# Designed miniproteins, single chains, continued (3), part 63

Each design is a single chain, and the fold is of that chain. pLDDT is the mean over its residues in the fold that is shown.

## One batch from the design tools (miniprotein)

Design m10170
Fold by ESMFold2-Fast:
Structure m10170 (fold): chain A 86 residues (1-86)
Amino acid sequence: MDPTPLTPEEKERLLKRVEEFLKKVKENTDNPDLLEAFEELAEVMKKAIEAGAAKAVVERTLEKLEEALENKLEEIIKEIEKNKAA
């Protein structure tokens, strides 16, 4: 099936979710290395959304990050560091 491109409204909503996620990270940690890592992730996510990345992939990634933040912020950081090392 041809992927339906993101509408302007969907892009704005997803960008807002990325910004809200980053805000929650900032409220939950004062560690500058963690903040910088999440800021880099947010920039990559924003660029993917602007480039019209598949809605399902972006939403799934955000859902996973948001759920993990509620349970254990450190696990998200470890996953990011692991992917960066590969």
Scores: mean pLDDT 70

Design m10171
Fold by ESMFold2-Fast:
Structure m10171 (fold): chain A 80 residues (1-80)
Amino acid sequence: DEVLEKFLRELRELLKSLGFSDEEIDEILNLIKKGKVDEAAEKLKELLEKKGISIEEAIKKAEELNLELTKKFLELIKSM
């Protein structure tokens, strides 16, 4: 799925830019690949909180990096 592959690349780029480790990033991406999107969203929220990064800051960073699919995903997480 080309859209899924683009989303996973964008999400990796964002999380790396926010200072996440490759291990933390791979954990989230593997949940998404398994169709566990809700678990991936909760894990991402926990890791953002742990790093003191607000969801709004993550959305702004995704917008600055032109990560369109990841920005939409973060906006959905914010609405949860």
Scores: mean pLDDT 86

Design m10172
Fold by ESMFold2-Fast:
Structure m10172 (fold): chain A 86 residues (1-86)
Amino acid sequence: GLTETIEYLERLLEEIKASSDPEEAYRLTMEGIQKALNNEELSKESVLQLIGLQLRLIGYELDKTVTVEKAIEIAEEVLEIVRSDL
C-alpha cells in the first residue's frame, strides 16, 4: 500500500543522505522512483510527476552532473508526491 511505500522511501532517503558517492546516491534514488511507480494506488498525475523526476535524474547522469545533493532533492520530491496521494 501507499503507507508501506512511504516508509520504504523514508528509509531510502536516509541512506541517500548518508552516502558520500554520487553514483550510489543516483542508484538509490532511481530504485526509489521505480518502487513508487510500481505502486498501483498512485494517481495518474503522481505517476506523470514521478516520470518527470526520473527523466531529470537520468539527464544528470548522462551529463555526468549527479551530486548527492541533487539526488536528495529528487528523493524528497518523490516522497512528497507519494504522500500527496494518501
Scores: mean pLDDT 89

Design m10173
Fold by ESMFold2-Fast:
Structure m10173 (fold): chain A 81 residues (1-81)
Amino acid sequence: DKEIEEDLLLASAVVLMAKEGDEKARETIKEILSEVLGLSEEEIKNLSENEILQLINDELTDEKNKEKREEIRKKLRETLE
């Protein structure tokens, strides 16, 4: 699905921006992990860039979690646009 592919590319871009020190991207990733995925700050501290991206990609591709997917997509798009 082209929409899913675009969302995955947006997720990769925002995760990379957060790694490179972009403050808006870092806040977006933290909000997604804590508010949408329900992770604690301690859990987030131990995640690598690849693990963060995998968690976000899993939610974006899970058709059963449409509401969470829509929220993640919106946050990612707002960060890049």
Scores: mean pLDDT 79

Design m10174
Fold by ESMFold2-Fast:
Structure m10174 (fold): chain A 63 residues (1-63)
Amino acid sequence: SSVFNMLNGATDDRNSGNSSMTNDRNVNYDISPNGGVGSDSGLSVYGGVGDGNISSLSSIGNS
């Protein structure tokens, strides 16, 4: 639950930054509860399909 609150706050910050940086969208989906949080929790939390897929795209763009 504490981890969930921490990521929820980070997601809000990223949403604000997203207006200035589109790259935040990928990291937001990758680590936020909406788009997959590290483990399998991401898929179970909000039915976000990706994690590995989003991480791959993010890695290519951010690398």
Scores: mean pLDDT 43

Design m10175
Fold by ESMFold2-Fast:
Structure m10175 (fold): chain A 77 residues (1-77)
Amino acid sequence: MSKLTHVEIDAGEVESAEEAEKAAREALERLLKEQNLTAASVHMEPVEVRDGVATVGILVRLENGDILGVLVRARVR
């Protein structure tokens, strides 16, 4: 059975929602490499900006059948 694990990542400071999405993709790639994990599928939610913070939700299905929920946040200038 698939387990859901949640990870929160601070991507620092960005100028735009587009930069936040790029930072989120890079943060996910780094996390997967550091944990020696392989993604079978990746779904990235639309960027949400609230109170100067950009948030990107990512749902990752791993090859081992586990599901990884990643929340990336960045401060918007």
Scores: mean pLDDT 82

Design m10176
Fold by ESMFold2-Fast:
Structure m10176 (fold): chain A 81 residues (1-81)
Amino acid sequence: MTRQQLGVLKNEAEQVRLLAEAIAASDEPIELVLIDAGSEDETLKVAEEAAARFPGVTVIRAPVPEEEMPKVIEELIAKHK
C-alpha cells in the first residue's frame, strides 16, 4: 500500500543521485517528498530530475533557515492531511 516518505535535503546532490538510482533499480512503487532546505549545490537540480523520472517523487523548495525548518515541515504535513 502507498505510504509517504519525507526527506529534507541540504547540499546532498550525490546522495540524491544514489537515491534516484536505487529507485530506478527498485520495482516497488514509491511516494517520496523531498524538501530542499536552500541547497547551494546541484541538490535541487538533481532532485527535480528525479521527480521528472519518477511519478511518485515530489520536490519542494523551502529556502528558510534551519531554525524555521521544523515549522515548515509541520505545515506541509498538515496540508498533506
Scores: mean pLDDT 69

Design m10177
Fold by ESMFold2-Fast:
Structure m10177 (fold): chain A 98 residues (1-98)
Amino acid sequence: MVAEAERFRDETIERLLREYRWARETGDKAGFADRVRGIVDDTTARFGFGQRFRDQLLGLIDAARNARTDAEFDAQVDRLMGRVFMLLQEVINELKAA
């Protein structure tokens, strides 16, 4: 279970990074937002995150979508990836404590 949650965390971050690279290559911030919302929904459904955490992640996706510069987009995606990593790490830590 712990190893599966750690694998899911790593796979989720890799998937987010792939979507980020594609958005940077194409300039398609709206498409990035749509694809990453799917990743967030999959993650929150799997681990039962509360509405508050889902709303925080969706807010970061909207901030990335609305970024006016590449630097702003990069900063918002970095925040999004960090928040996803932290949320998944909290789940892993709870599983280790159980």
Scores: mean pLDDT 80

Design m10178
Fold by ESMFold2-Fast:
Structure m10178 (fold): chain A 63 residues (1-63)
Amino acid sequence: SAAEKEKLKEEAERLGVLAVIRGHSEEELLAAFRKATGKNPATIGEAIEIDPEAAIKVMRELA
């Protein structure tokens, strides 16, 4: 549902902030997302929009 997708996007955004605080760069996060999904977003925000569940998984593995 749309509400479930929005909750996943919020969690992915929160985890992205935590990954950056822990010293991971946006380039590192994007490289991990590309490797996991085969998709090539230009930004973390675009990655979250494309596949919030995959973004969450990538962010948790780096945290």
Scores: mean pLDDT 83

Design m10179
Fold by ESMFold2-Fast:
Order: C-alpha cells, then sequence, then structure tokens
Structure m10179 (fold): chain A 89 residues (1-89)
C-alpha cells in the first residue's frame, strides 16, 4: 500500500538521520508530508492561475484531482478574488 511505503520511507529517513521515531511519530510525519506536498502543489497551481498560465477551468480540474471538494474549490476562488481585489486598491 502507498501508506505502508510512505511509513517505510520515513522510517528509513529517520534511521539515516540518526533520529529516534515511534510508529506514532512516523504516522504523524507521513500525514504532515502528504499535507505539505498537497499544499505546495495547490499553491503552485494558484500562482500559475494568477500569472495567467492556466485557465480557471484548468485550476478547478487540477484542484479536484488533488482531492479538493467543490465547496473547497469555491472557497479557494473566493479567497483568490478577495486577495487580487485588495492588491488593486
Amino acid sequence: SSREQGLEELRQLYKELGREATDEILEVSLEFRELADKVEEEFKLIQEYIDGKISKKELEEKLRELGNSDKQIKITFETIKRRLEKRKA
């Protein structure tokens, strides 16, 4: 499983760094890594949209592929709009 593979990768990384890690720390670290990777990709896509490199439809489709709900996507666009309007003032 992808989760089992991620836990094994983190366990190996902690060993190489000479750090102690319990299974609980490894699970939390995996959840943070997965969230960080998702957030980084989302910020990159949002920046590409703001820069005019991708369309609104392309951003919607890509955010949905990253596991965002339609409600979350709507909030994201409302936040982008508010931020852009504030910068023009």
Scores: mean pLDDT 79

Design m10180
Fold by ESMFold2-Fast:
Structure m10180 (fold): chain A 84 residues (1-84)
Amino acid sequence: SEKEEKIKEIRDTVRAILTAAGVSEAEIERLLAEHEDTSLSDEELEELVKKLLPEFRKLDRAKQVELLKRLLVIGTSIAINKIK
């Protein structure tokens, strides 16, 4: 189905990005499962980004990378849940 194809495309894209960043397959699957049910409105997502952007700049690089990985997975789950 069109929905299943789009969900697969989104998941495959995120897996490719995280793999290129050096994240293990097991860690990618763990993060995807952890955030599977994550759903935010566009307004809640905007508020989250607005709040996190100044804090992100204060973090060390290892914490910045970890936060970016989690934000990618959260964004993926939100996109998938909007399609379902």
Scores: mean pLDDT 72

Design m10181
Fold by ESMFold2-Fast:
Structure m10181 (fold): chain A 55 residues (1-55)
Amino acid sequence: REEAKAELERLAAEHPRSGAGAAARKGVQDLDEHPETSEEQIRRGLEGARALAAA
């Protein structure tokens, strides 16, 4: 959880004006607003942000 949040924050900072940055910011917001978010949902969000950053 903490590692995923840190990576999402890093992606958001490195890609502030891209789809990757938008996905990463959404992921951080979801983690902060929904502490009940499952590890599976966190993993999917992180993978989506990584895929956008890699493109």
Scores: mean pLDDT 72

Design m10182
Fold by ESMFold2-Fast:
Structure m10182 (fold): chain A 103 residues (1-103)
Amino acid sequence: MKEEVKARLERARAEMAATAPGSPDAVGLLSPKGEVDPEKVDIVLEVTTADGRRLVVALSKEDITDELFEKLKEGLEAMRAAGGLTDEQYQKVIEAIEKARKL
């Protein structure tokens, strides 16, 4: 499992670097230290926003508290309100995180 997570994270980083040098790197958005440590990442979610940007969300099961989930949900709701995410994309991301929390 960890090897697949690392491979997905590395692929997402390489893809972002290849498609848009200097584009906002969404990887690390949910790290307590502002950095993404591949050893601590259990789940990688990939979403394409309505404006064509790729959002990569890297999560650790250990760090997914109820408080962090609520803050993440608020951030995603703000992106949806700004037109960055569709209602369908928002719902899929929330469902994926909830399923991950139940694992």
Scores: mean pLDDT 60

Design m10183
Fold by ESMFold2-Fast:
Structure m10183 (fold): chain A 69 residues (1-69)
Amino acid sequence: MSKEEIIAKIKEIIAEIAKTHPTLAATLERQFQELLADPNVTVEKLENFLKMLESLKESLDAHAAKKAA
């Protein structure tokens, strides 16, 4: 996956989290901007951040599903 594709996916997941958890999304956006500001940031670090966000979103979606019942 290209660096640009990873960045796009990170932005998309943060935007989805912002719909239900705006404060958490703001914290994640700050962390993401800090990663992008690091001139030594690797594609691997961005991929690890994306995987963490995907895992977090799955946990939030599972919690929301229980709340909707």
Scores: mean pLDDT 79

Design m10184
Fold by ESMFold2-Fast:
Structure m10184 (fold): chain A 77 residues (1-77)
Amino acid sequence: MKAEIEKRIEELKKKGEELVKLTSEKRPDVAETLKKDIQDGIDLIKKLVEQGKYEEAEKLAKELERSIEEAIELVKK
């Protein structure tokens, strides 16, 4: 369970880096904001894990993953 959440956090970092890279080519200003927002989201998930709030951490991680994937699709259009 903890290892699964840690793996999900690592996957979120990779997807976030892809989104930031794609956005930086079209909108560098937005890319800086996205990088910060993604990092803040990941930091919050890590904090929830440290507090033993695994259900909240998983829900937030799934929401962040959806937002990143939707944004990647939007940028690719």
Scores: mean pLDDT 81

Design m10185
Fold by ESMFold2-Fast:
Structure m10185 (fold): chain A 73 residues (1-73)
Amino acid sequence: MKEEVEKKILEVEKLALETWRSLVLAGRDEEALALLNKAGEAIKEAKEAVEQGDYEKAMEILEEATRYLEEVR
C-alpha cells in the first residue's frame, strides 16, 4: 500500500509539472491556474495523509488531484 501511494504521488506530481509547462507554453488561463492550484493543495493533503498512515485517504485525494489536472486541458 505505502509503496503504491508513494508511486502515485510521484506520478501526479509529474503530471502537475507537465500541466504547468503546457500552460506556460499555451498562454495562461485563470480557470486552468485555479485547477492546477487545487491539484497542488490536494497533493499536499495526500502527503499529510501518508504521514498519518491513512493510505486509503491519500489515494482518494490523489484521484481528486488527477481529476483537476485532467480538467486543466
Scores: mean pLDDT 79

Design m10186
Fold by ESMFold2-Fast:
Structure m10186 (fold): chain A 85 residues (1-85)
Amino acid sequence: EDKTYSKVLNNEEEALEYLDVLEISLKNAIELSGKTFTLTLTNLDTGESLTFTISNEKELEEAIKKMKEFIKKNEGSTFEITVKY
């Protein structure tokens, strides 16, 4: 039932670009299906992570903003972004 999709991002630029694409995709999924999902960002070099449960567009926008701030704070790290449905 639960599907998990993960992507490894080798630098800050790749991570920020992927979050922009992911925001559009997940916004469309919320609008079309009303589906709740879990979004996790992990710094693979430190093991530090942020996890968000998203049920609406506002929560998605707030999560993406916090994830971008975390990526910028951890410049030079490798990141993993995981979406759990």
Scores: mean pLDDT 83

Design m10187
Fold by ESMFold2-Fast:
Structure m10187 (fold): chain A 88 residues (1-88)
Amino acid sequence: MLRRAAEVLREMARLVRRYAAGDESALPELERLAAEAERLLAESPEAREAARAAAAELRAKEPEVLDWPPAERMARLLEAAAEALEAA
């Protein structure tokens, strides 16, 4: 389960960047993957906590993340969450 959740979060990060670049076709796929990620994370409180902790750690180590464009910020948070799930 955690490996699949990590894969979904990494793909969401890619789609967020594609959508921000003007690829509107990325939005329906992003919405589908977001629903899958929400379902997978709802089944594991530990995975949800790991993702939340990874987001907090990224902000602490790279405070300039708060000044990044919203799409890049979201993509980096999704990637950090995926890495935390792969490490768990």
Scores: mean pLDDT 75

Design m10188
Fold by ESMFold2-Fast:
Structure m10188 (fold): chain A 108 residues (1-108)
Amino acid sequence: DEKLFKLRIEQAKKIVEEEMTEEQKAIAKAVKEIYEKKYGVKVYVAYVEKLDEKTYRVTLLTEEGPRYFVLEKVDENKYELYDDEKNVIATIYIEDGKVVGVEIHEKP
């Protein structure tokens, strides 16, 4: 299964290079850094897919396997990052397609 995971990482790197906007690349980098800081787990690749006008899916390929998040636009420059249990784990601020601020939330 190590060989299949390496192929998945290579495919994800192509998605980052060929399919993601500069805004999506900035989001992917921010979510990777949030996850590594909060959980102490190495992320090999992060990529972002736009689901609708207000919603992104974020996929992290980590040393512990794939992780999935939703990033939802809640205001003009303000996005909330949700885990699989719908907990808000971070707030990300985006202006002119760039990440300008990040707030990492602690779980209660």
Scores: mean pLDDT 84

Design m10189
Fold by ESMFold2-Fast:
Structure m10189 (fold): chain A 104 residues (1-104)
Amino acid sequence: DKREKLEKRLEELQVEAIKAENLPEEERRKKLKEITRKLLELAIEAARNGDIELAIEIADIARAVALLLGEEEAARLIEEARRALEEGDIEKAIRYLEQAIEAL
């Protein structure tokens, strides 16, 4: 099941984010940026699979981490992607998610 595999990857990324709390501040920020990038890649994969609900859930988590990092532009682009997903515009959503990765 494609959804089950994506949900497992999401859980693994959330566990990595929790473990990052034990890192020094600079290394923690770098690790959380990498996790945010991987979350955005996972949201793109969910969107491409037509799993809009999962794509929105992953995008919401990625936005929360981006805001914690002070990555305001990435967070804004993720919010635009979420709106596109809610409208059913998958291609537009993927473009915004890709732009959010580039903004990190």
Scores: mean pLDDT 89

Design m10190
Fold by ESMFold2-Fast:
Structure m10190 (fold): chain A 100 residues (1-100)
Amino acid sequence: SSKLEEMKKRLEEAVKKAKELIEKGEVEEAANYLLTETGRLIKEFEVPEETALKIEEVVLGTALRAVHLARQGKPLEEILKVVEEGLERVKEILEESEKK
């Protein structure tokens, strides 16, 4: 689906901006940005409620984990990896939603 590919690109752009904020030490701002932007994309792309809830759960978990690691003084690379893993999980959820 062209709509699915467009949403994936928008999510990749959101994660890129979140990574830039994390690299500047603004991890809580990055977390808030990911949550806000993901909610906006879910509404814009009219994602079905069941799929939307799964995406929101992954993004919330990713955001909380990233903030927790930052507060513990973990390496930047570990925090960035959490955000990258979150993006891949969201992409998998979107791909699975198209198989049904």
Scores: mean pLDDT 87

Design m10191
Fold by ESMFold2-Fast:
Structure m10191 (fold): chain A 61 residues (1-61)
Amino acid sequence: SLEDRIEQIKLGLKVNAKTVEDLKELAERIRRLVENHPAFTPEEKAAIDKALDELVKEFEK
């Protein structure tokens, strides 16, 4: 499901990011990949973008 994909993306970011700045950079790269990928609908792209924004805000405190 979309929710499962979002959870996997968030987990990958949390595991691979060493700092908040790394998290922001990785999130931006994922956002670009998703935006340019034909397998995602506009609705799915919007949901993933929102989830990435929320994750970054969570780590910014």
Scores: mean pLDDT 79

Design m10192
Fold by ESMFold2-Fast:
Structure m10192 (fold): chain A 75 residues (1-75)
Amino acid sequence: SLAEAIAAFRAAASTVSDATWKRARESEEAYNALPAEDQAAVDALDRAAKRLAARFGDDPEVRALLERASRGITH
């Protein structure tokens, strides 16, 4: 459901700081320099965001969450 997909996105977002999320998105080199646990958290958030966009991308709440995430804001 939409609520479950949003909850999954927020749960994944809670495992990664805004600074780490922004750093991972700067370049491939920046991502590769992260600790393995931070890479895993970034990967989980990226997967949750892609699933949310694929199923509910037209929903206004989803669009707002994804827009914030694209600017490096996850919390």
Scores: mean pLDDT 82

Design m10193
Fold by ESMFold2-Fast:
Structure m10193 (fold): chain A 89 residues (1-89)
Amino acid sequence: SREELRAKVLSLAVLKAKKMLKEGKPPEYALGLLNRAAETANGDDETLRKTVEELEKELGVSREDITLSLDEALRELAELQSELVEKMK
């Protein structure tokens, strides 16, 4: 469903952002990724499907392994965005 695709996009973006931070990428890059993912989650179904496929390939993770609800994924995204904004001060 659309809501499942939205949850997968957000969850995969959070995973990618966390990976970038562990690899020493600047918090600005991770925040930019999360902001773009939030915008993508409001896009059309084709954009959502393409984004999920791209993130799966980049991370080596299957969307089937992601079980978070949309509300849970949105919460984790918002929490990480807040943490990154504080680190950039």
Scores: mean pLDDT 84

Design m10194
Fold by ESMFold2-Fast:
Structure m10194 (fold): chain A 69 residues (1-69)
Amino acid sequence: MDEKKQQALDTGLAAGDAAYAAGLDVSEAGAIGGDAAERKGLELGLPPEVAKQVGDQAAQQFLDAHPPA
């Protein structure tokens, strides 16, 4: 994996975790994580379409880690 993609993904997941810990619901925290990953990807110089894909991946990965059980 490209180091920039991994860094963006890690940033998004950390942002989602922080939002969830702060009391936001799983869907809101996932969206925050996705947005943070996409923004970090753009900051690191990823193309917009790739940054969007990394953001979507971060949001989905967060939701998968926090199933409504």
Scores: mean pLDDT 82

Design m10195
Fold by ESMFold2-Fast:
Structure m10195 (fold): chain A 92 residues (1-92)
Amino acid sequence: KTVVQSPSSVTVKEGGSVTLTGTASGGQVTRYVWFRERSDGSRELVGVVPGSQPTLTLTNLRREDTGVYYVQALYADGSTGTGPGSTLTVVP
């Protein structure tokens, strides 16, 4: 199973918004789990969206929102797939 993310990298000004998209193939997706990787390699849960709505929209962005955002697709067969990451940089 394959999961892709778009955009691969994006720079946004503080107070702006961005939409990240995950697209999964190889099976029916029930949910997408979005998480941000912390500096220690651990992951912070950002949101869970239905398989019918593969986008994460972040609004009112702050400098601390900078990081790599990953999507994990949860398939109906119980398997999972993780995307390659979307790098978000928030600038003043």
Scores: mean pLDDT 82

Design m10196
Fold by ESMFold2-Fast:
Structure m10196 (fold): chain A 61 residues (1-61)
Amino acid sequence: MEPVIEIEPVTKEEADSLTPEQLAEAERRVQRYRDRVAAGEKLTPEEIRDYLRAQQLLAAR
């Protein structure tokens, strides 16, 4: 499929194993992507995948 936007499911075990520093980094990345989207920018498929996976990591904790 083109474009292909596939993210690997985030398990709760994966999310629970993150350190506070890794969680803070994921939150900063999500905020940065949200800011860019809110400004009207379109993310690349790779950036969308990263954004969605980071959001799922945060949501699964």
Scores: mean pLDDT 73

Design m10197
Fold by ESMFold2-Fast:
Structure m10197 (fold): chain A 72 residues (1-72)
Amino acid sequence: MDAAEARAADILRRARDAVGEPGLVEIARLLVEDAEAGIRRLAAAAGVDPAALTPAEREALVRLARSILEGL
């Protein structure tokens, strides 16, 4: 697992801790439908600055969100 994917997984775990599994699923759907809006909502839930995220981390967040939705 690369550093960007590890960081993305950590951010998703923090968001789940803040909003619960149903809230994380809603954020995951938004990430897949509108990555920019999804990243803003995820960052607010996880307590991270969206401007500090690299392009690789943003791509990893969308990829992991798709994986979460496929695992349902």
Scores: mean pLDDT 84

Design m10198
Fold by ESMFold2-Fast:
Structure m10198 (fold): chain A 73 residues (1-73)
Amino acid sequence: SGKKKAESILEAGEAGLYTVELLLEEGKEEGAKKAAEAGVKYIEEKIEEYSEELTEEQKKKLEEIKKKLKEYE
């Protein structure tokens, strides 16, 4: 269902941020930057594609994740 897709998108966004933070902790700065850029693009595309399936709270969480990812670009 659309609701399950929205939940999967949020989980993917959270996992992406976690991956960037792990790469930075390991000193893999180039990998972290590329992962952050990919994560921002993913979130922007999914907010647009699934705007009707995503709740306002889920959109807010995705925008916060995107903001954190942009700090690492």
Scores: mean pLDDT 86

Design m10199
Fold by ESMFold2-Fast:
Structure m10199 (fold): chain A 85 residues (1-85)
Amino acid sequence: GDRVRVVMEITAPDAEATAAALRAALPRVPGLEAVRVEADPEAGTVRVELVFASPEAYERAMATVLAPLLAAQGVTDVRFTRVEV
């Protein structure tokens, strides 16, 4: 299938604020079929698991929602795992 699963492990100055911003923005993203956002405030990390309907939906979401949001939250490091499913 053309679905894309993405796991992001995010290092953020405020993990709770970053997770809250993601939870507010992600349900409005076209082509996003599944979302999980888990904050670890003690570690300063947020784990995000996303399933997109297509690679094009993923690319649009990254450019228009995710990258600007993470920049606004002062994100210092992101580890990506991408799998086509």
Scores: mean pLDDT 84

Design m10200
Fold by ESMFold2-Fast:
Structure m10200 (fold): chain A 55 residues (1-55)
Amino acid sequence: SSREQAQRKVIEAANAILDGDYERGRALLQEVVDAGQLSQETADAVFASAKAQAE
């Protein structure tokens, strides 16, 4: 389902950010937002949280 695909992509984005690949993580989160499966606010929060854990 679209929801399952979105969830997998968010997990992939978080893992990319934890690995230091911020560009890939941001791009993956933006794809989910553009698909209408996530708000920009939630995507920004996920990015910020994952980056804080990576630092």
Scores: mean pLDDT 84

Design m10201
Fold by ESMFold2-Fast:
Order: sequence, then structure tokens, then C-alpha cells
Structure m10201 (fold): chain A 96 residues (1-96)
Amino acid sequence: NICDLINNFVTAVQKKSLITAIKLSKKILVALGITNENLNDLAEEVASVAMYAVNLFGTQDTVSLLANTVRVAKALNASPEVLKALEALLNAAKKC
């Protein structure tokens, strides 16, 4: 269930469990049909930006954290691939 993966990802990010967050990020990206030659690097960057958002905004509900993560990624001029991944993750979370 993608909603369980997303909630577990948000929990891992908020607990600063980087390795777990990266693993969950990769599983979510694959489940969302996101293809990338550097999928591992993309998953790591997604997890890292989300952890940075937790540092700025603190502990939040799943949708609010992911919305703020997208906002942070835009402010940091993240790559189009990272922005696409985060927008897809946010849109999936909104359906949960």
C-alpha cells in the first residue's frame, strides 16, 4: 500500500533515520512509476530535502511536510527530476 510507504517515509525522515528514509523513498518512486538512470541518487536527494524541511518546519502531518518539502526544493533550485518526484509523492499523499 503506497499510503503506508509514504507514512513510514515521513516517520523515518522526522526521526532522522536517513538510510531507512532513502530505502522507503526508492520504493515509493518505483511504485509511482518514476524512472531515472540515477534512481538511487534521486531517492537520496528526495530524502535529504525532506529532512531539511523537517529541520526548518519541525514535526508535521504527512501532507503538510511533503508540501513544505516541495516548497524547500523549489527555493533551493532542485533539479526538474527531484521536483517531479516530490510533486508526485505529494499528490499520492493527498489521495491518502
Scores: mean pLDDT 86

Design m10202
Fold by ESMFold2-Fast:
Formats: structure tokens, sequence, C-alpha cells
Structure m10202 (fold): chain A 69 residues (1-69)
């Protein structure tokens, strides 16, 4: 169901927004987080895949930032 896929995509985008906000609060990484989030939101044909990709990348940014401590 396309409506179910859209609802899942919206949930994934909301998760990506939450992660992007966390990355923004870390300072310099906010620029990359904004770019990833914008790409996830703009991809209307592949929005689930785009949102999943953005979430995975944002999680990697957080991990790399924490490892760099």
Amino acid sequence: DAATAQARADALIAEAESLAQKVKNMGELGKEADTLLARAQADTSGRVLAAEGAINRLKKLIEEYEKKK
C-alpha cells in the first residue's frame, strides 16, 4: 500500500530530523546533516530508501564524532 509506504517514509524522515538536530548541536557536522536531511526529504520517488540512507549516514557521523573525542 502506497499510503503505508508513505507513512513509513514520514516516520523515517522524522527519525532523520531528530538525528540531524543532534548532529547540528555538535556544531560543524550540522552542515552535512542538513544536506543529508534535505536529500532524504527531496527524493519523492525513493523516499524510504533515501530516508534510510540519511539515517545510516547521520548515525555514522555521530559515531565518528564520538570516536574522535
Scores: mean pLDDT 67

Design m10203
Fold by ESMFold2-Fast:
Structure m10203 (fold): chain A 90 residues (1-90)
Amino acid sequence: SKAVELMDEIKATKPAEEAQQIRDLAVAKAQLEVIKELEKEGVELSAEEQEDMEKMRKKSQEVLKKLENAPEDIKEEADKIAKLAIEEAK
């Protein structure tokens, strides 16, 4: 996985706190995009699956809000990882 390889390079080259922020943002962004695609495609979900998606959405939105003022380089690296993860999931 290119996303995993890039994240491993970040963990090796950056302070642990910055690497964790990049990971948290990347995961949140990727999860929100997956939810958006599922909603757009009209995938039939059970009530339990719908509840799990809503919890995932809220958690991802909370992470984005918490890290909204993170440095631009952290956000840019998170965006690159999220994009790779989304492309690999398709």
Scores: mean pLDDT 81

Design m10204
Fold by ESMFold2-Fast:
Structure m10204 (fold): chain A 77 residues (1-77)
Amino acid sequence: SAEARRARLREEAELLLGLLKSSDVDTVVAAIEALGTFGANLRTVAPEAVPALRALLSDSDPRVVAAARKALAQIGA
């Protein structure tokens, strides 16, 4: 059902948002890239992801900044 699919997307988004707080840069980059693959759906299932990704544009690691910029473009933010 649409409700079951949305619940699963929400669960996956919550897990990925948690991984953004990792001390491992490769884990953070992978989580950002995965969030980006949600596209516009991310803004509906996890609207808090938008300010979280925007905060990462100020990260000290250029790989994190590049991944966040790409993800924000993919989700339409």
Scores: mean pLDDT 88

